# Designed miniproteins, single chains, part 35

Each design is a single chain, and the fold is of that chain. pLDDT is the mean over its residues in the fold that is shown.

## One batch from the design tools (miniprotein)

Design m1264
Fold by ESMFold2-Fast:
Structure m1264 (fold): chain A 80 residues (1-80)
Amino acid sequence: MERAEAAERVLREIRENREELRETLASLPEEEARRAGERAVEALRGQARQARAAGDEEAARALEEAARVVEEIAREALEA
């Protein structure tokens, strides 16, 4: 379960570092923070679609949740 392990690790790291990630994005210029957030969410959602197409629902679920958390972090940072 290579994809599931990697996806769970990504989700765990994002959750554990949520506040630090928000503060980091908030320290960037608004356009840079927006681009970084958008790219991260797009990459995670792309990986989730790829995992789902491969039949790895566990990995897809973790990656979709990771994308959602990153999207929330980016929104919070841009509202600062």
Scores: mean pLDDT 82

Design m1265
Fold by ESMFold2-Fast:
Structure m1265 (fold): chain A 65 residues (1-65)
Amino acid sequence: MVDERDVLRALGDIYEALANLDEKKGDFKGAAESYRKASNFYRQAGDTERAEELEKKADELEKKA
């Protein structure tokens, strides 16, 4: 069975993929929201570096919205 942290990381991956899709559509606000959700899941999974990267990306996209 997968570790609970593996499930959280998978959720982070899903939201990051959704954010990338929104970015391609020009929905910077939606992309920023999805990156923030992905960041929270990665942080809960213990992947702090990834979480910080996506939080910064979300902040940058929010300024473009």
Scores: mean pLDDT 83

Design m1266
Fold by ESMFold2-Fast:
Structure m1266 (fold): chain A 77 residues (1-77)
Amino acid sequence: MEELIDEAASLLPDPALAEAFRRTLRYFVENKADPETIKAAADAFLDRLRAAGRITDEQYEKLRELVDKIVEELKKK
């Protein structure tokens, strides 16, 4: 789980964005949020970054794939 979060964060070009993304995901995981809620929050975060031109379409697709893997791991617990 933490390895997937760290991999996703490493794809973000700005260290501050990487840390914000990591903190957001850890917050939801620690608070036992519904996996669909976590996915929606992460997808919204990535959608905003893509719309602002802060990540490329390729980075966006890879990040969403990693978010989906994180959500699937949470569903198994």
Scores: mean pLDDT 76

Design m1267
Fold by ESMFold2-Fast:
Structure m1267 (fold): chain A 58 residues (1-58)
Amino acid sequence: SAELEALAKKYGVTVEQLEGLRQLNEELGRDVAVQYAMRDLGLSREEAEELLEELEKL
């Protein structure tokens, strides 16, 4: 979707990585998704939290 493409560009990640992050958040919860975004996507905690809030709107 255009929204996922825009978020991917904003955070310097791929759409595939965003879809994976969304699934982690849905299945294992926010804390696991934040840890993944920080460790594996290289985002700060603040960036990870903001990204997940934006993903929840999609």
Scores: mean pLDDT 85

Design m1268
Fold by ESMFold2-Fast:
Structure m1268 (fold): chain A 64 residues (1-64)
Amino acid sequence: SETKKKIEELKEEAKRLEKEIEELEKKIEEARDGPLEERIELEVELSMKIMQREAILLEIKKLE
């Protein structure tokens, strides 16, 4: 099924984003006592990746 293939691709993309989110969370923890500008940049990137993952999960739910 074409739909099943798309769901699997979306699940793999969500899994990649989860790993990237975990890596960013570690970087934010490491930067906790660092410059404000660096922390803001990392927080923005984290927020964007969380939103991207949420959008993918919503698409999966609509296809299932």
Scores: mean pLDDT 86

Design m1269
Fold by ESMFold2-Fast:
Structure m1269 (fold): chain A 86 residues (1-86)
Amino acid sequence: MTVVIELIGASPGQIIRAIGVGVEIELQGAKFTSKTEGDKTTITIEGVTDEGLARVLAEADALAAGGAKVTISQEGDVTHITVESD
């Protein structure tokens, strides 16, 4: 499956953590791409396994616990996660 993570207003530490998760999943055979424009960082991961998705969702939960607003939606084989820092 494909996972798209949009980080809005994220701190440098939050961006580094999200990139780290993307790299971990890439080492499992997925394709990882990141792009930052202004206050928005978009991370796209293609070829994610169910275990890789669980790892991404656990990190999203950690960001939510830190005060971020997390929205998760799924369309076909694409899981879209939006994280807004508060």
Scores: mean pLDDT 79

Design m1270
Fold by ESMFold2-Fast:
Structure m1270 (fold): chain A 68 residues (1-68)
Amino acid sequence: GTEKEALNKEILKLIGETLALIGEIYELELKLQTSTDPALKAALEAKIEELQAKLAELLAKMKELGQK
């Protein structure tokens, strides 16, 4: 039905968004590992935390949709 089609589209969209965020987090973690500036390290850690929060939100939404 229409509901199942909409659900499948949302799940595929969330998978794409999740993969993009994982890639961004890994790039920032690499920058953090090579940085020697304490202020830059703090900024990178804050950005990684922000993206990890978004990733957790997307994963939670995906789990909720998958339970329907």
Scores: mean pLDDT 81

Design m1271
Fold by ESMFold2-Fast:
Structure m1271 (fold): chain A 55 residues (1-55)
Amino acid sequence: SWGEQLEALREALEKEGLLEKANAGDIEVTLEVLEKHAPTDPKLAELLAAIKEKL
């Protein structure tokens, strides 16, 4: 679900120390974290695919 994908993203951003930058609207750091973690987290892979469709 969307909520589960957002929770997984929040956890990944927090572990990378980039949550504050992502919350400030830094899309580049959000995409970097998604690309880094997508290979090991299917929820983040699905979210990354959805975001790339809008780019």
Scores: mean pLDDT 77

Design m1272
Fold by ESMFold2-Fast:
Structure m1272 (fold): chain A 61 residues (1-61)
Amino acid sequence: SLREEAEELRREADELDARGAALQAEADATGDEALRQEALELYIEAALKYMEAAVLEIELR
């Protein structure tokens, strides 16, 4: 169902945000710009999934 899809997208987004935060912390500790870039990509992916979940919730009729 659209509700289950929205819930799954939010869960996936939460996991991506958590991974992004962990990589950002590692990048801050090490100065590794590649990890900082990976964290940014995860944050962007999470934001897109949150947006998709919100759209599905609106479309729930």
Scores: mean pLDDT 85

Design m1273
Fold by ESMFold2-Fast:
Parts: C-alpha cells; structure tokens; sequence
Structure m1273 (fold): chain A 87 residues (1-87)
C-alpha cells in the first residue's frame, strides 16, 4: 500500500467515521464471544485498537497518523489470522 493510498483510505474513513466505528464495535463484540488462544485474542484486540485510533486521527484531520494506524491494524489482523489458522 502506498502512502497516497493510505491517506486516501484515511480520508474515506473520516467521511464515514460513524459507519467505521459501528463496524469496529461489532467486530469487538463478536471477538468477545469467540474462544481464541490468548495470543490470537491479543493481536485481534490490538488490530481493533489501531482501527479505532485511525478513525479518531482521521476525524481530527491527522491523515498521516490515521494512515499509520490503518497499516498497523491490518498487519496485526493478518498476524492474528495466521496464528489462528496455525492453531
């Protein structure tokens, strides 16, 4: 993902912040019902934390911070998925 693509995603997140917040909270609620290994749960929770920070940064107009949190959130989600599939 290029920096330009990440900033464009951050702008779209800002434009639809309430929708993104609703999806993040729905994912968090679903995660709470799953019986996951602690390591996978920690990574999934870290991913959702980064997505919430991305929405907050985007709403504040900090598109660089929002883009960075989106990248970190996606990396944590990918690692959580890898560990879950390996278990």
Amino acid sequence: MTDEQAEEMARKVAENAEEWRAEIEAARAELATLDLPPEVRALAEESLRHFREAVRAAEAGDMEAAAEHLREGLEAAAEAARKALAA
Scores: mean pLDDT 79

Design m1274
Fold by ESMFold2-Fast:
Structure m1274 (fold): chain A 58 residues (1-58)
Amino acid sequence: SEEELLEKARQIVLEAGGDEVVADLAVAEGKEEAKREGKPVGEVALETAKKAAETLKK
């Protein structure tokens, strides 16, 4: 479900060393991108979280 994908996105950021604020911002960013592109929110949020996690690990 969309809620499960959004929670998974938050977990990806937290596991990469981001705090709750960073995780919430990544999900919010994904929601905005999904609206802009007309794509499913859960999928875009998950992709955005993965990119944020890569940046945090670097």
Scores: mean pLDDT 79

Design m1275
Fold by ESMFold2-Fast:
Structure m1275 (fold): chain A 85 residues (1-85)
Amino acid sequence: SVEEFIERVQAAAPLDAAQRERARALAREVAKRFPELIADENSALVLAIAIALHVVGGPAALDPLLADETDPRVREAIEWIRTLE
């Protein structure tokens, strides 16, 4: 579910109140655009980490995830997250 995905994102890094609300908003946008990836446990975990890293460190924080990711659809989602807000 979207709510379970939001909880995964918020658990992926220590976040303050403002970062938790931004993570919630980004998680909802990712779930709308890539619902099939959120339904898969492995891709959902990678995307939860990507959103948390983006919220804390900005778009450059995603570079190591992009270097290691081989699934083109998951890479597309990570690149999309880099462009959010």
Scores: mean pLDDT 84

Design m1276
Fold by ESMFold2-Fast:
Parts: structure tokens; C-alpha cells; sequence
Structure m1276 (fold): chain A 97 residues (1-97)
């Protein structure tokens, strides 16, 4: 869908900001992608990935409570999808908090 294409673009922009260590901008881009993806499919793999990356951005910003919230959301979607790789990544990031 058009919303999924826009969400993917925002997600990729967020990844570039994260790699540039602009964690505040990364978080904003991931949040924008999430808002679009939640309207399309609440269990999409891209939504799980966006929650995981948003959690990482908040962890870098020192907001450990928000990081935990978004890792848990990524884990819930990954488990519903039987996505063991994303589930393991979310669990590992929760354990490192």
C-alpha cells in the first residue's frame, strides 16, 4: 500500500539518522513510520522492526522506560508472527537494559 511505502521510507530515514548517532531524529522518524504502520497491519514485520529500532533509539537517549516499552511491543509482534530472529533481538535488548 502507499502508506506502507511511506512508512518504509521513514524507517530507512530513521536508520540513517541512527547510524549518524542523531538518536532524537531517529526516534522521530521511527515514531512517524509506526503511526502509519499501525493503521495498515498491527502485526507487520516492518512494524516490529520499527518498534525494535525506536527502543534502541530511546535506550541511546537514556529513556530506558520507553526503550523497554518498545522492545516489548516488538517482541509481542515477533512472537505472533513466529519470527524467532526478531524475538531474540528484542529479548536480548530487554536483558541489556
Amino acid sequence: SELEKEALKLFLEGLRAFEAEDYEEAAKKFEEAIKLLEKVDPNSPLLAGAYLMLGKAYAKLGDLEKAKEYYQKALEIAKKRNDKVTAAQAQANLEKL
Scores: mean pLDDT 91

Design m1277
Fold by ESMFold2-Fast:
Structure m1277 (fold): chain A 70 residues (1-70)
Amino acid sequence: ASVTVTFEDGTTVTLDSSQVEITSKTLRAALNPYLGKTVKSIEVKGVKVTGLKPGDVLTRENLAAIKVEK
């Protein structure tokens, strides 16, 4: 399973299940350094992500709303 978040400034964050367990907690932790950036796209494989959409500005509020479901 993998989650790739690309921001409008060209920054890309990838979580891969071969390296880390993909959970709501680990995805929120991985995205926390990128607060203030606008989401361009979200690509998911083998999991479902809710609470974040393309066009969203990554805030503490919407970061807390992110959920990962299998």
Scores: mean pLDDT 82

Design m1278
Fold by ESMFold2-Fast:
Structure m1278 (fold): chain A 76 residues (1-76)
Amino acid sequence: LAEAVAAFYEALLTELGKPEEAARVRELILRAAEAYEAGNFEEAERLGREAQALLDEALATVSEEERKAALEKALA
C-alpha cells in the first residue's frame, strides 16, 4: 500500500511540474512506511508530517483546476 501511495503522490506532483518535490515526497512516504514496519512509530510520524508539509507547500503554488487535472492523470 505504501508503495502505491508514494507512486500516486509522485505522479501527482510530477504532473504539476514539481519533479524534485515528487521525488522527495516519494522518499519520505517510503521511509515512513519502513520506520512504521520497524516499530519506530515516532520516526514514522515525523517523516509523514514532513511529507505532508512538502505536499501542502507544493499544492499551495498551483490552482484548483491544475490540481484536479493532475489528480485525474495520476488516478488513471
Scores: mean pLDDT 79

Design m1279
Fold by ESMFold2-Fast:
Structure m1279 (fold): chain A 72 residues (1-72)
Amino acid sequence: MKEYEEFIEEQVKLFEERFGKEVGEQVREFLKKAIEAKESLEEIEKRIKELLEQLELKEEMEKNKEDLEIFD
């Protein structure tokens, strides 16, 4: 349990630093839910990678949307 808590805090900090505090809180909840579901660390790491890719896509989409608003 403590080892999982360290892993959660480390991942939350990384996402907070890159995407902001709200995203860090979402990552914390996501990781807690995955641990409650008894997912393996490998499965959790895979889901973190997928989440990172989703967040990067969302950043690109928001940037493009903001550019479109400027043109309107």
Scores: mean pLDDT 70

Design m1280
Fold by ESMFold2-Fast:
Structure m1280 (fold): chain A 76 residues (1-76)
Amino acid sequence: MALEAIVRAAEGLAKVAEADGDQETHRYLRRASELARQAKSPEEAIKAVEEALKGHPDRDLALSAIRAAMVEAESR
C-alpha cells in the first residue's frame, strides 16, 4: 500500500496544481507520479519523486506531503 500511497499523493498534488493554474508544478508532479508507478518499492518511488522534483522550488514541500501520505497509509 505504501507504493500506491506515494503515487496517489503525487497525483493529488498534481491535480491541485492544475486547479491553481500552475502548469509547471503540474508537469513536475505528473512526471513524479509516472516515475513512482515504475518503481519496484516505496524506497525507489520516493527516490524517483526526488529526482523528478529536483528543479522545482517547492520540491521540499511536495516531498514532505508525499512522505506524510506514505506514513498515513502505514497507520491505516
Scores: mean pLDDT 80

Design m1281
Fold by ESMFold2-Fast:
Structure m1281 (fold): chain A 81 residues (1-81)
Amino acid sequence: GEEAKKELLELAKKYGMTIDEIASLVADIAQEKYGVDKTVAANVFRDYLEGKISLEEAAKRLGITPEELVDILRETVEKLK
């Protein structure tokens, strides 16, 4: 999970995106693949990307597994490449 988070933050910096903007993109994928509410997902991913909560806590708040959360991060990275 940490590697995908790092790549995502590096891509955000490369494209001049804010943490809020990248969290919104991750939230879109979470909604499409796992049916997570986009607004809830955007707030949780923002806190996770800012280092305020762990991967486990983020997954718990979204009602998904840590593995599903890592899948969402990886898919967001691939869409931004």
Scores: mean pLDDT 87

Design m1282
Fold by ESMFold2-Fast:
Structure m1282 (fold): chain A 59 residues (1-59)
Amino acid sequence: KTEAVREALRLAVENYKKLGIEISKEELRSMARAIGVTYGVSDEEADRVAEEVWEEYKK
């Protein structure tokens, strides 16, 4: 459930990076929340996943 959101978000980030498109932390959070609605994940949980993926993205 929460892992599905994380996987989908990571895939989205990887695809955007390949296309040379910059993603802001705010945009990443919005994406996580949208995916979270599909999987029944709360906004708070989605925000946590976005923070984890954002830290991975910064590396």
Scores: mean pLDDT 79

Design m1283
Fold by ESMFold2-Fast:
Structure m1283 (fold): chain A 58 residues (1-58)
Amino acid sequence: FEEAVELAAEGGRAARAGDYATAAELYRKASEILKEQGHLKMAEELEEIAREYEELAR
């Protein structure tokens, strides 16, 4: 859980720096960890954020 929180924080930092591709990757990794730990709704929310940043990076 702590690793997922740290990855999400790094994703937010990347997004603030305008690095949307890195932000998308970090949020996706955080979502995967949360999904494996059974936090399905939180994982879904982070995956949605990752998809939005991936779209912005294109």
Scores: mean pLDDT 80

Design m1284
Fold by ESMFold2-Fast:
Formats: structure tokens, C-alpha cells, sequence
Structure m1284 (fold): chain A 70 residues (1-70)
């Protein structure tokens, strides 16, 4: 569901922030997109940030599961 995708993307953003892969501003931007139900844009921003900065295995799995629900 879209709600499950949003939860997974939020968890991925928190994971990426705690791993030092994204800034607090980038994490807040993803959070705003999720609150606005702009899930595809949140997913694309997350993919861009993963491509630029790398990701933890957990963050990658969370994003992949979210993408399957969209």
C-alpha cells in the first residue's frame, strides 16, 4: 500500500541520516514529500542520494520494498 511505502521510505531516510549518508535538510525534504503524499518524488530523491553517497544494506532493502509497493 502507499501508506506502507511511505513508512518504509521514512525508515530508509532515518537509516541514511544515522549512517551519515544524508544531511538533516535532505532527511527533512524527504519527510515533507512523504507528508504531502508525493511518494514517487520521495523515492526518486532517495535513489539519487543513494547513488551519490552510498547506502547501508538495510536502507537499500527498505527502498527496494517501498518501490515494489508503488
Amino acid sequence: SMEEAAELLEKAAVEMYLAGKITVEEAKQIGRLLKEKRLEEALELMKKLIDENGATERAIKLVEEAEKLL
Scores: mean pLDDT 88

Design m1285
Fold by ESMFold2-Fast:
Structure m1285 (fold): chain A 84 residues (1-84)
Amino acid sequence: GAMARERDETFARFLKLIREGKLSPELKEKYEKRVAEINAEMKARLDEIKDKPFDAKTLGDLLVEWIDRDFEIAKEIIEEYEKE
């Protein structure tokens, strides 16, 4: 429960910053760039798995890593906002 709650709270804080127009153009650009980089890397790794025999654990671990990396980017942007 705690990990899911922390994730929900982090995304709620991030969405609030966007809705209230508090996220600077610089932080928005940084977020978009970081998300694009992670998505490209994770998609490449997923495509490599598609060519191999199905392994539910490997697929599950990759998807969890992707979600965790997206969460970490949102958290980094919030932390940079709070330092400004």
Scores: mean pLDDT 77

Design m1286
Fold by ESMFold2-Fast:
Structure m1286 (fold): chain A 85 residues (1-85)
Amino acid sequence: SRLDQITNRMRSAGLSDKDIQDFIDSLLNVQGTLGGRATNKEKNEKLVEELEKKGYSFTDEQKEQIINETSFSKLLDLIIDNLKK
């Protein structure tokens, strides 16, 4: 359900199937490696690291915006914007 909503939002924004899969795999890796006590900042930092391992690059400004985002919906919009460029 939630993954379907994420997938549909990313697809509607014009991301490729590869970009969508890379994001989902990265998100699942974050959930698998970080405990339930992890902060939003720690989760967002790990998400950026997992995407960088897959060949995506982020500026220092983009990293700061993503790491400090507390809304998942806004986080998703920031990631979508970065992956489209």
Scores: mean pLDDT 84

Design m1287
Fold by ESMFold2-Fast:
Structure m1287 (fold): chain A 65 residues (1-65)
Amino acid sequence: SKLELAAKAWEKLVDARIAVLNGDKETAKKYIEEAKKLIDELSKVDPQTAKEFEARLKEIEKELE
């Protein structure tokens, strides 16, 4: 369901954010890539939520400088 996709994508965004805050850049990159794939799938069934999650993902990527 689209709700399960959204939940999985959100989980990966949270995991990526935690990894960034802990300074674990390699783990953060893995979760970011997993989130991107889930957000891409979500965009096909729930484009509005996917757009919101993509914005959050970009903020996390920006902090991974």
Scores: mean pLDDT 85

Design m1289
Fold by ESMFold2-Fast:
Structure m1289 (fold): chain A 62 residues (1-62)
Amino acid sequence: SALDGALAEVRTAFATMSVEELERVRRHLEAQAAALEATDPARAARARAAADVAAEEIARKR
């Protein structure tokens, strides 16, 4: 799916980032998801999925 393709690209990009960079990105994505929850739930869900990918990558690098 288009979402699966987008998340694969996100995983590739996040693999090149430091833990510090990923922590900043994760916080930004979580804030974006919260801001969009009421007005654009599909975009909020995508931001949460990307934040989860960042959290997984942080765990792998620690």
Scores: mean pLDDT 84

Design m1290
Fold by ESMFold2-Fast:
Structure m1290 (fold): chain A 61 residues (1-61)
Amino acid sequence: MSEEAARIVALTVLGIGYELEGNYDEAIKAYKEALDLARRSGDTEVAAFLENKIKELEEKK
């Protein structure tokens, strides 16, 4: 497993944790960091998932 893939997973899990706590701003921040790494690694499927998550949470504010 690449170092970038491990960071993407960790940031996504962190974002989910914040989302479950209702901390949408912190969740969005974690998802945006994971998205930057996913885009850099060329993981278009993970990037699309994170883009949709960020949009959903921004719409809930």
Scores: mean pLDDT 81

Design m1291
Fold by ESMFold2-Fast:
Structure m1291 (fold): chain A 67 residues (1-67)
Amino acid sequence: DVDLRALGEEAIRLAEASGDEQATKDTRELVERALALADTGDPFSREMALVALSVALVTSRKLVERS
């Protein structure tokens, strides 16, 4: 099992490390929405949340790599 909350926290941490304030704000909003979706308890919603959080994490990692 993947800890979706930990995944979201890592995505936000990397966005903060990039120094991009708008990207950090957008990442926080995306993580909040994805975790709310996962909290519905529906397996399909949880999988969609995992995909969204994984995309956010990859995007934030690339932002730090460019910095």
Scores: mean pLDDT 83

Design m1292
Fold by ESMFold2-Fast:
Structure m1292 (fold): chain A 65 residues (1-65)
Amino acid sequence: MEKAEAAAELIKEVMEKLGIPAETEVRDDTVHVTIRAETEEQRRAGEWAAESAGLNAGVKVEVHE
């Protein structure tokens, strides 16, 4: 879906700027974000960034490790 794809791109860009390795995939209007964090701090930052981007875009986001 258009909104979910835009949100996925935004999330990917934010993760890249934060230096957090992550994968994004859109399935059934939901953005799935797989965070490959090295530290708990990176994981928490990545989860917060993904959720915030999803909320702003009005799309559902599910975060995985």
Scores: mean pLDDT 78

Design m1293
Fold by ESMFold2-Fast:
Structure m1293 (fold): chain A 96 residues (1-96)
Amino acid sequence: MKEAEEYIEKGKEAEKKGDYKKAGEYYRKAGLELYKAGDYLKAAEVFEKSGEMYEKAGDYREAYESYLLASDALLKAGDFEKAKELAEKAVEARRK
């Protein structure tokens, strides 16, 4: 999707600048657009990236939410093992 691709590009630019909070926001927006389009595997990948960016920013609650979104997208894609992995990653981020 064009909208998702634009958000991914903005996320990459924010990440290059060390603005991890902004990068997390853009990757989450990209993931939501992909999820609405039914591209659950790509949505999960980008939501996981969003969680990683929020962790680097110290926004552990936002990281938790992004990892749960990635887990949900993987459940819809039928990848139960990776969904479980992302759910554990969410819990770990929330413990910080």
Scores: mean pLDDT 88

Design m1294
Fold by ESMFold2-Fast:
Structure m1294 (fold): chain A 87 residues (1-87)
Amino acid sequence: SGARALEQAAENIEAAETQLELEVAAAMLLIAASVTAQELRKQGKEEEAERILELAREAAEAALAGDREKAAELARELARLAAEAEA
């Protein structure tokens, strides 16, 4: 599921030891968020889809800035929101 992919991406952000690994993990988060948002839109959950994309962008911006802690926190919130929306 999209929520599971986002959970894995959040774990990858937390596990990243280098800036490159953090940026790769953030790119994977953006891809997973885009797929999840598309699925939610097909279900009529447009507001949840927009919120997921917003949080994914914020997490990616934090990751690009080297703020791993903020990126991880936002990624975890994103994964939780996706799981709630898919339930």
Scores: mean pLDDT 85

Design m1295
Fold by ESMFold2-Fast:
Structure m1295 (fold): chain A 76 residues (1-76)
Amino acid sequence: MQSREEAWREVDAFARGARIAIEVLNEKEKTVKISPLAQLRVIAGAAAEAGRNPDASDEELRKFAEDLLNQAIKEQ
């Protein structure tokens, strides 16, 4: 059982993670080519992390997105 407010908080957490991932991707794209699949993995991963760790700071989510992006670039 979950209140509407609690559900919206989770959606907002996912959106926060996705926004931070997009910022990291935009900065990195200035120096390297990133595949669409790698972009999707970073966005989805950061969104999931934000939902799993709601106390995470923007800096922690940024570091997570950057680490995930570096892994995705190696695998593209």
Scores: mean pLDDT 77

Design m1296
Fold by ESMFold2-Fast:
Structure m1296 (fold): chain A 84 residues (1-84)
Amino acid sequence: MAEEARKLIDQAKKAVDEGNYEEALKLVRQALELVRGMTPEEQRELLPDILDVALKVAQHPDFDVRVEATMLAIEAATLLAALR
C-alpha cells in the first residue's frame, strides 16, 4: 500500500512538471485516500509530498481545480498535524 501511494505521488509530481494539473490533482487524491489507512510513520513520510503537490495544483487558474486542490491540502495538513 505505501509503495502504491509513493507511485501515485511520483506520477502526480511528473504530471505537475508536465503542466497537467488536473491529472496531478486526481493522482494525489488517490494517494491521500490510500495514506489515510496507513500507519502514522508512513503517513508522516508521505503526507508532506501530497501536501506539496496539492499546494502546487492550488496555483492553477481554474477555480474548481484550485478549490479541490486547496481542500486536499487542508485535509493532508490536518492529518499531518494530528500525527503530533
Scores: mean pLDDT 82

Design m1297
Fold by ESMFold2-Fast:
Order: C-alpha cells, then sequence, then structure tokens
Structure m1297 (fold): chain A 87 residues (1-87)
C-alpha cells in the first residue's frame, strides 16, 4: 500500500540522518501494515532494516532478534541472497 511505502521511506530517511529510534518506529509501522498482506521478501526486508537500526544503536540483542526473523522468512522462501545479508 501507499501508506506502507511511506513508512518505509520515512524510516530510511531517519536512518540516513542517524535517527535510529525514529527509523525503528517507522519500520514497525510498516511491519504492522505488512502483516499477512505483502510478499514475504518485503517482510524480511523490513526485519533487516529494524535489525540494522538496532545494531547502529549497539542494541545487539534486539538486532539479533530481527536478523533471525528475517532469516526465518528467507529460509522459508529459499532466498539464498537474503540469508547471506542476515548473517
Amino acid sequence: SDELNEYIEKGEEAFEKGNYEEAIENYEKALELAKDVVPEPLLAKIYLKIGEAYEKMKDYEKAKEYYEKALEVFEKYDDEYGIELAK
């Protein structure tokens, strides 16, 4: 949806500016909209973006949690490229 893309774009803009908490908030809104209604590769992408923001904040426990969520999606849909990115 347009709203889903808007939240992803806002999250990416916040991330580029170093506003990682704001990035996570926008990605979590995108994730709420993505649930059960978007292709799984996009869902995995949102999980990776959240994990990357937590990693930048040095919250390695949260980063690992979201990378594992992304990896589960990639493994389910046989996306070898996504698995390498989540490592």
Scores: mean pLDDT 80

Design m1298
Fold by ESMFold2-Fast:
Parts: sequence; structure tokens; C-alpha cells
Structure m1298 (fold): chain A 83 residues (1-83)
Amino acid sequence: MTKKEEIIEVLREAAKRLEGIDPEFAKEVMETIEKAKGLSEEEAYRLAVETAQRLIDRAIAEGNLEMLRVVAEFLNRIHEIRE
């Protein structure tokens, strides 16, 4: 499996978990997956990190601690793939 495929897999797992918490956040992750498929490995990594940061900002604005936990977990997994 390429690092790009691993990033997309992590995003799919995140989307499934987020669907149970807030379907709107899950939809945003799914949109990121579709964009990432057409990008290079580096661009896909960057997009995934930017999406995570955007979701963190939204979770803070909404006071959603469960969302913060889930997003932090998948961001850490994405960083581990890069390292």
C-alpha cells in the first residue's frame, strides 16, 4: 500500500466514525477523499492535514469535544504515515 492509499484509508475510517457523531463533518471528509484521489502523495497529505485543521476549528466553535477527539486521532495517524 502506498502512503497516499494509507492516507485515504485513514480518511475513510475517520468519515465512518464522524458519520455517527455529525454527518456534515463526515461529508466534508468524504469530499476531501474524492479530491485526494486526483492528487500527488504530498498534495493528498497536505489536503488531509488542512481538512483536519478546518474540522478542529469547527469543533471548537460548536463545543464538540467528541469531534475534537476523533479528529485528533486521525491527524496523529496521518502524521505517523508521513514519518
Scores: mean pLDDT 82

Design m1299
Fold by ESMFold2-Fast:
Structure m1299 (fold): chain A 77 residues (1-77)
Amino acid sequence: LEEEAKKLKEQGEKYEAAGDYVTAASFYIKAGELYREAGKYQEAADMYLKAAEAYEKAGFPDAAESLRKKAEELAKK
């Protein structure tokens, strides 16, 4: 789970560097879900924050705000 989440995070970083922010956000969300399943709530929150930033850059501020709130809740666990 953690190793798979790390690979998804790396794919997200790759697409973000290429300017494909929507695809990057989707990989960050998947990585966050796997970190959450592994009980790594802070790492999961970090992934949702990266996804939120990517959606904001892509022009989807509402989706970004939703992900930021989800990250805040996870970070409190």
Scores: mean pLDDT 83

Design m1300
Fold by ESMFold2-Fast:
Structure m1300 (fold): chain A 58 residues (1-58)
Amino acid sequence: SSMLEELKEEIQRLGLRAYLAGADPERVSRLAREGVEALEKGDFERARRAKEELEALI
């Protein structure tokens, strides 16, 4: 769905921003993957937590 695609893009953009802010690439990759996988499974709580952790790295 377009909404799911937009949410995945948001996670990917946050990951890129965290990486550019100097965050650990392995941690960024783990959180971005976790967020995308959670969205694909419909686990919006887990996706929200991954997003919050990525935002905290910026």
Scores: mean pLDDT 86

Design m1301
Fold by ESMFold2-Fast:
Structure m1301 (fold): chain A 88 residues (1-88)
Amino acid sequence: TEELLADDPKALIALYRNAGAQGDAEAWLKLGKLLYEQGKYEEAVEAYEKAIALDPTNAEAWRNLGKALEKLGKYEEAAEYYAKADEL
């Protein structure tokens, strides 16, 4: 069961963004997932791109970038990033 205090997206966004700015690729990935779940697909793309810039070998980040791009209607770009994930 979800509790309102456990789902404060502003606090989580601030924490992950700060950790990502300190060089934590996993924090950018978690931020992207949180933004994606909120329907903020353009912001999720930005977070996943930051995760990939720090760790280009993370197949999950490439797959999640593709999923967010599909939500934005960028199907060809999404397909390229799915292929990148499959090559890792």
Scores: mean pLDDT 82

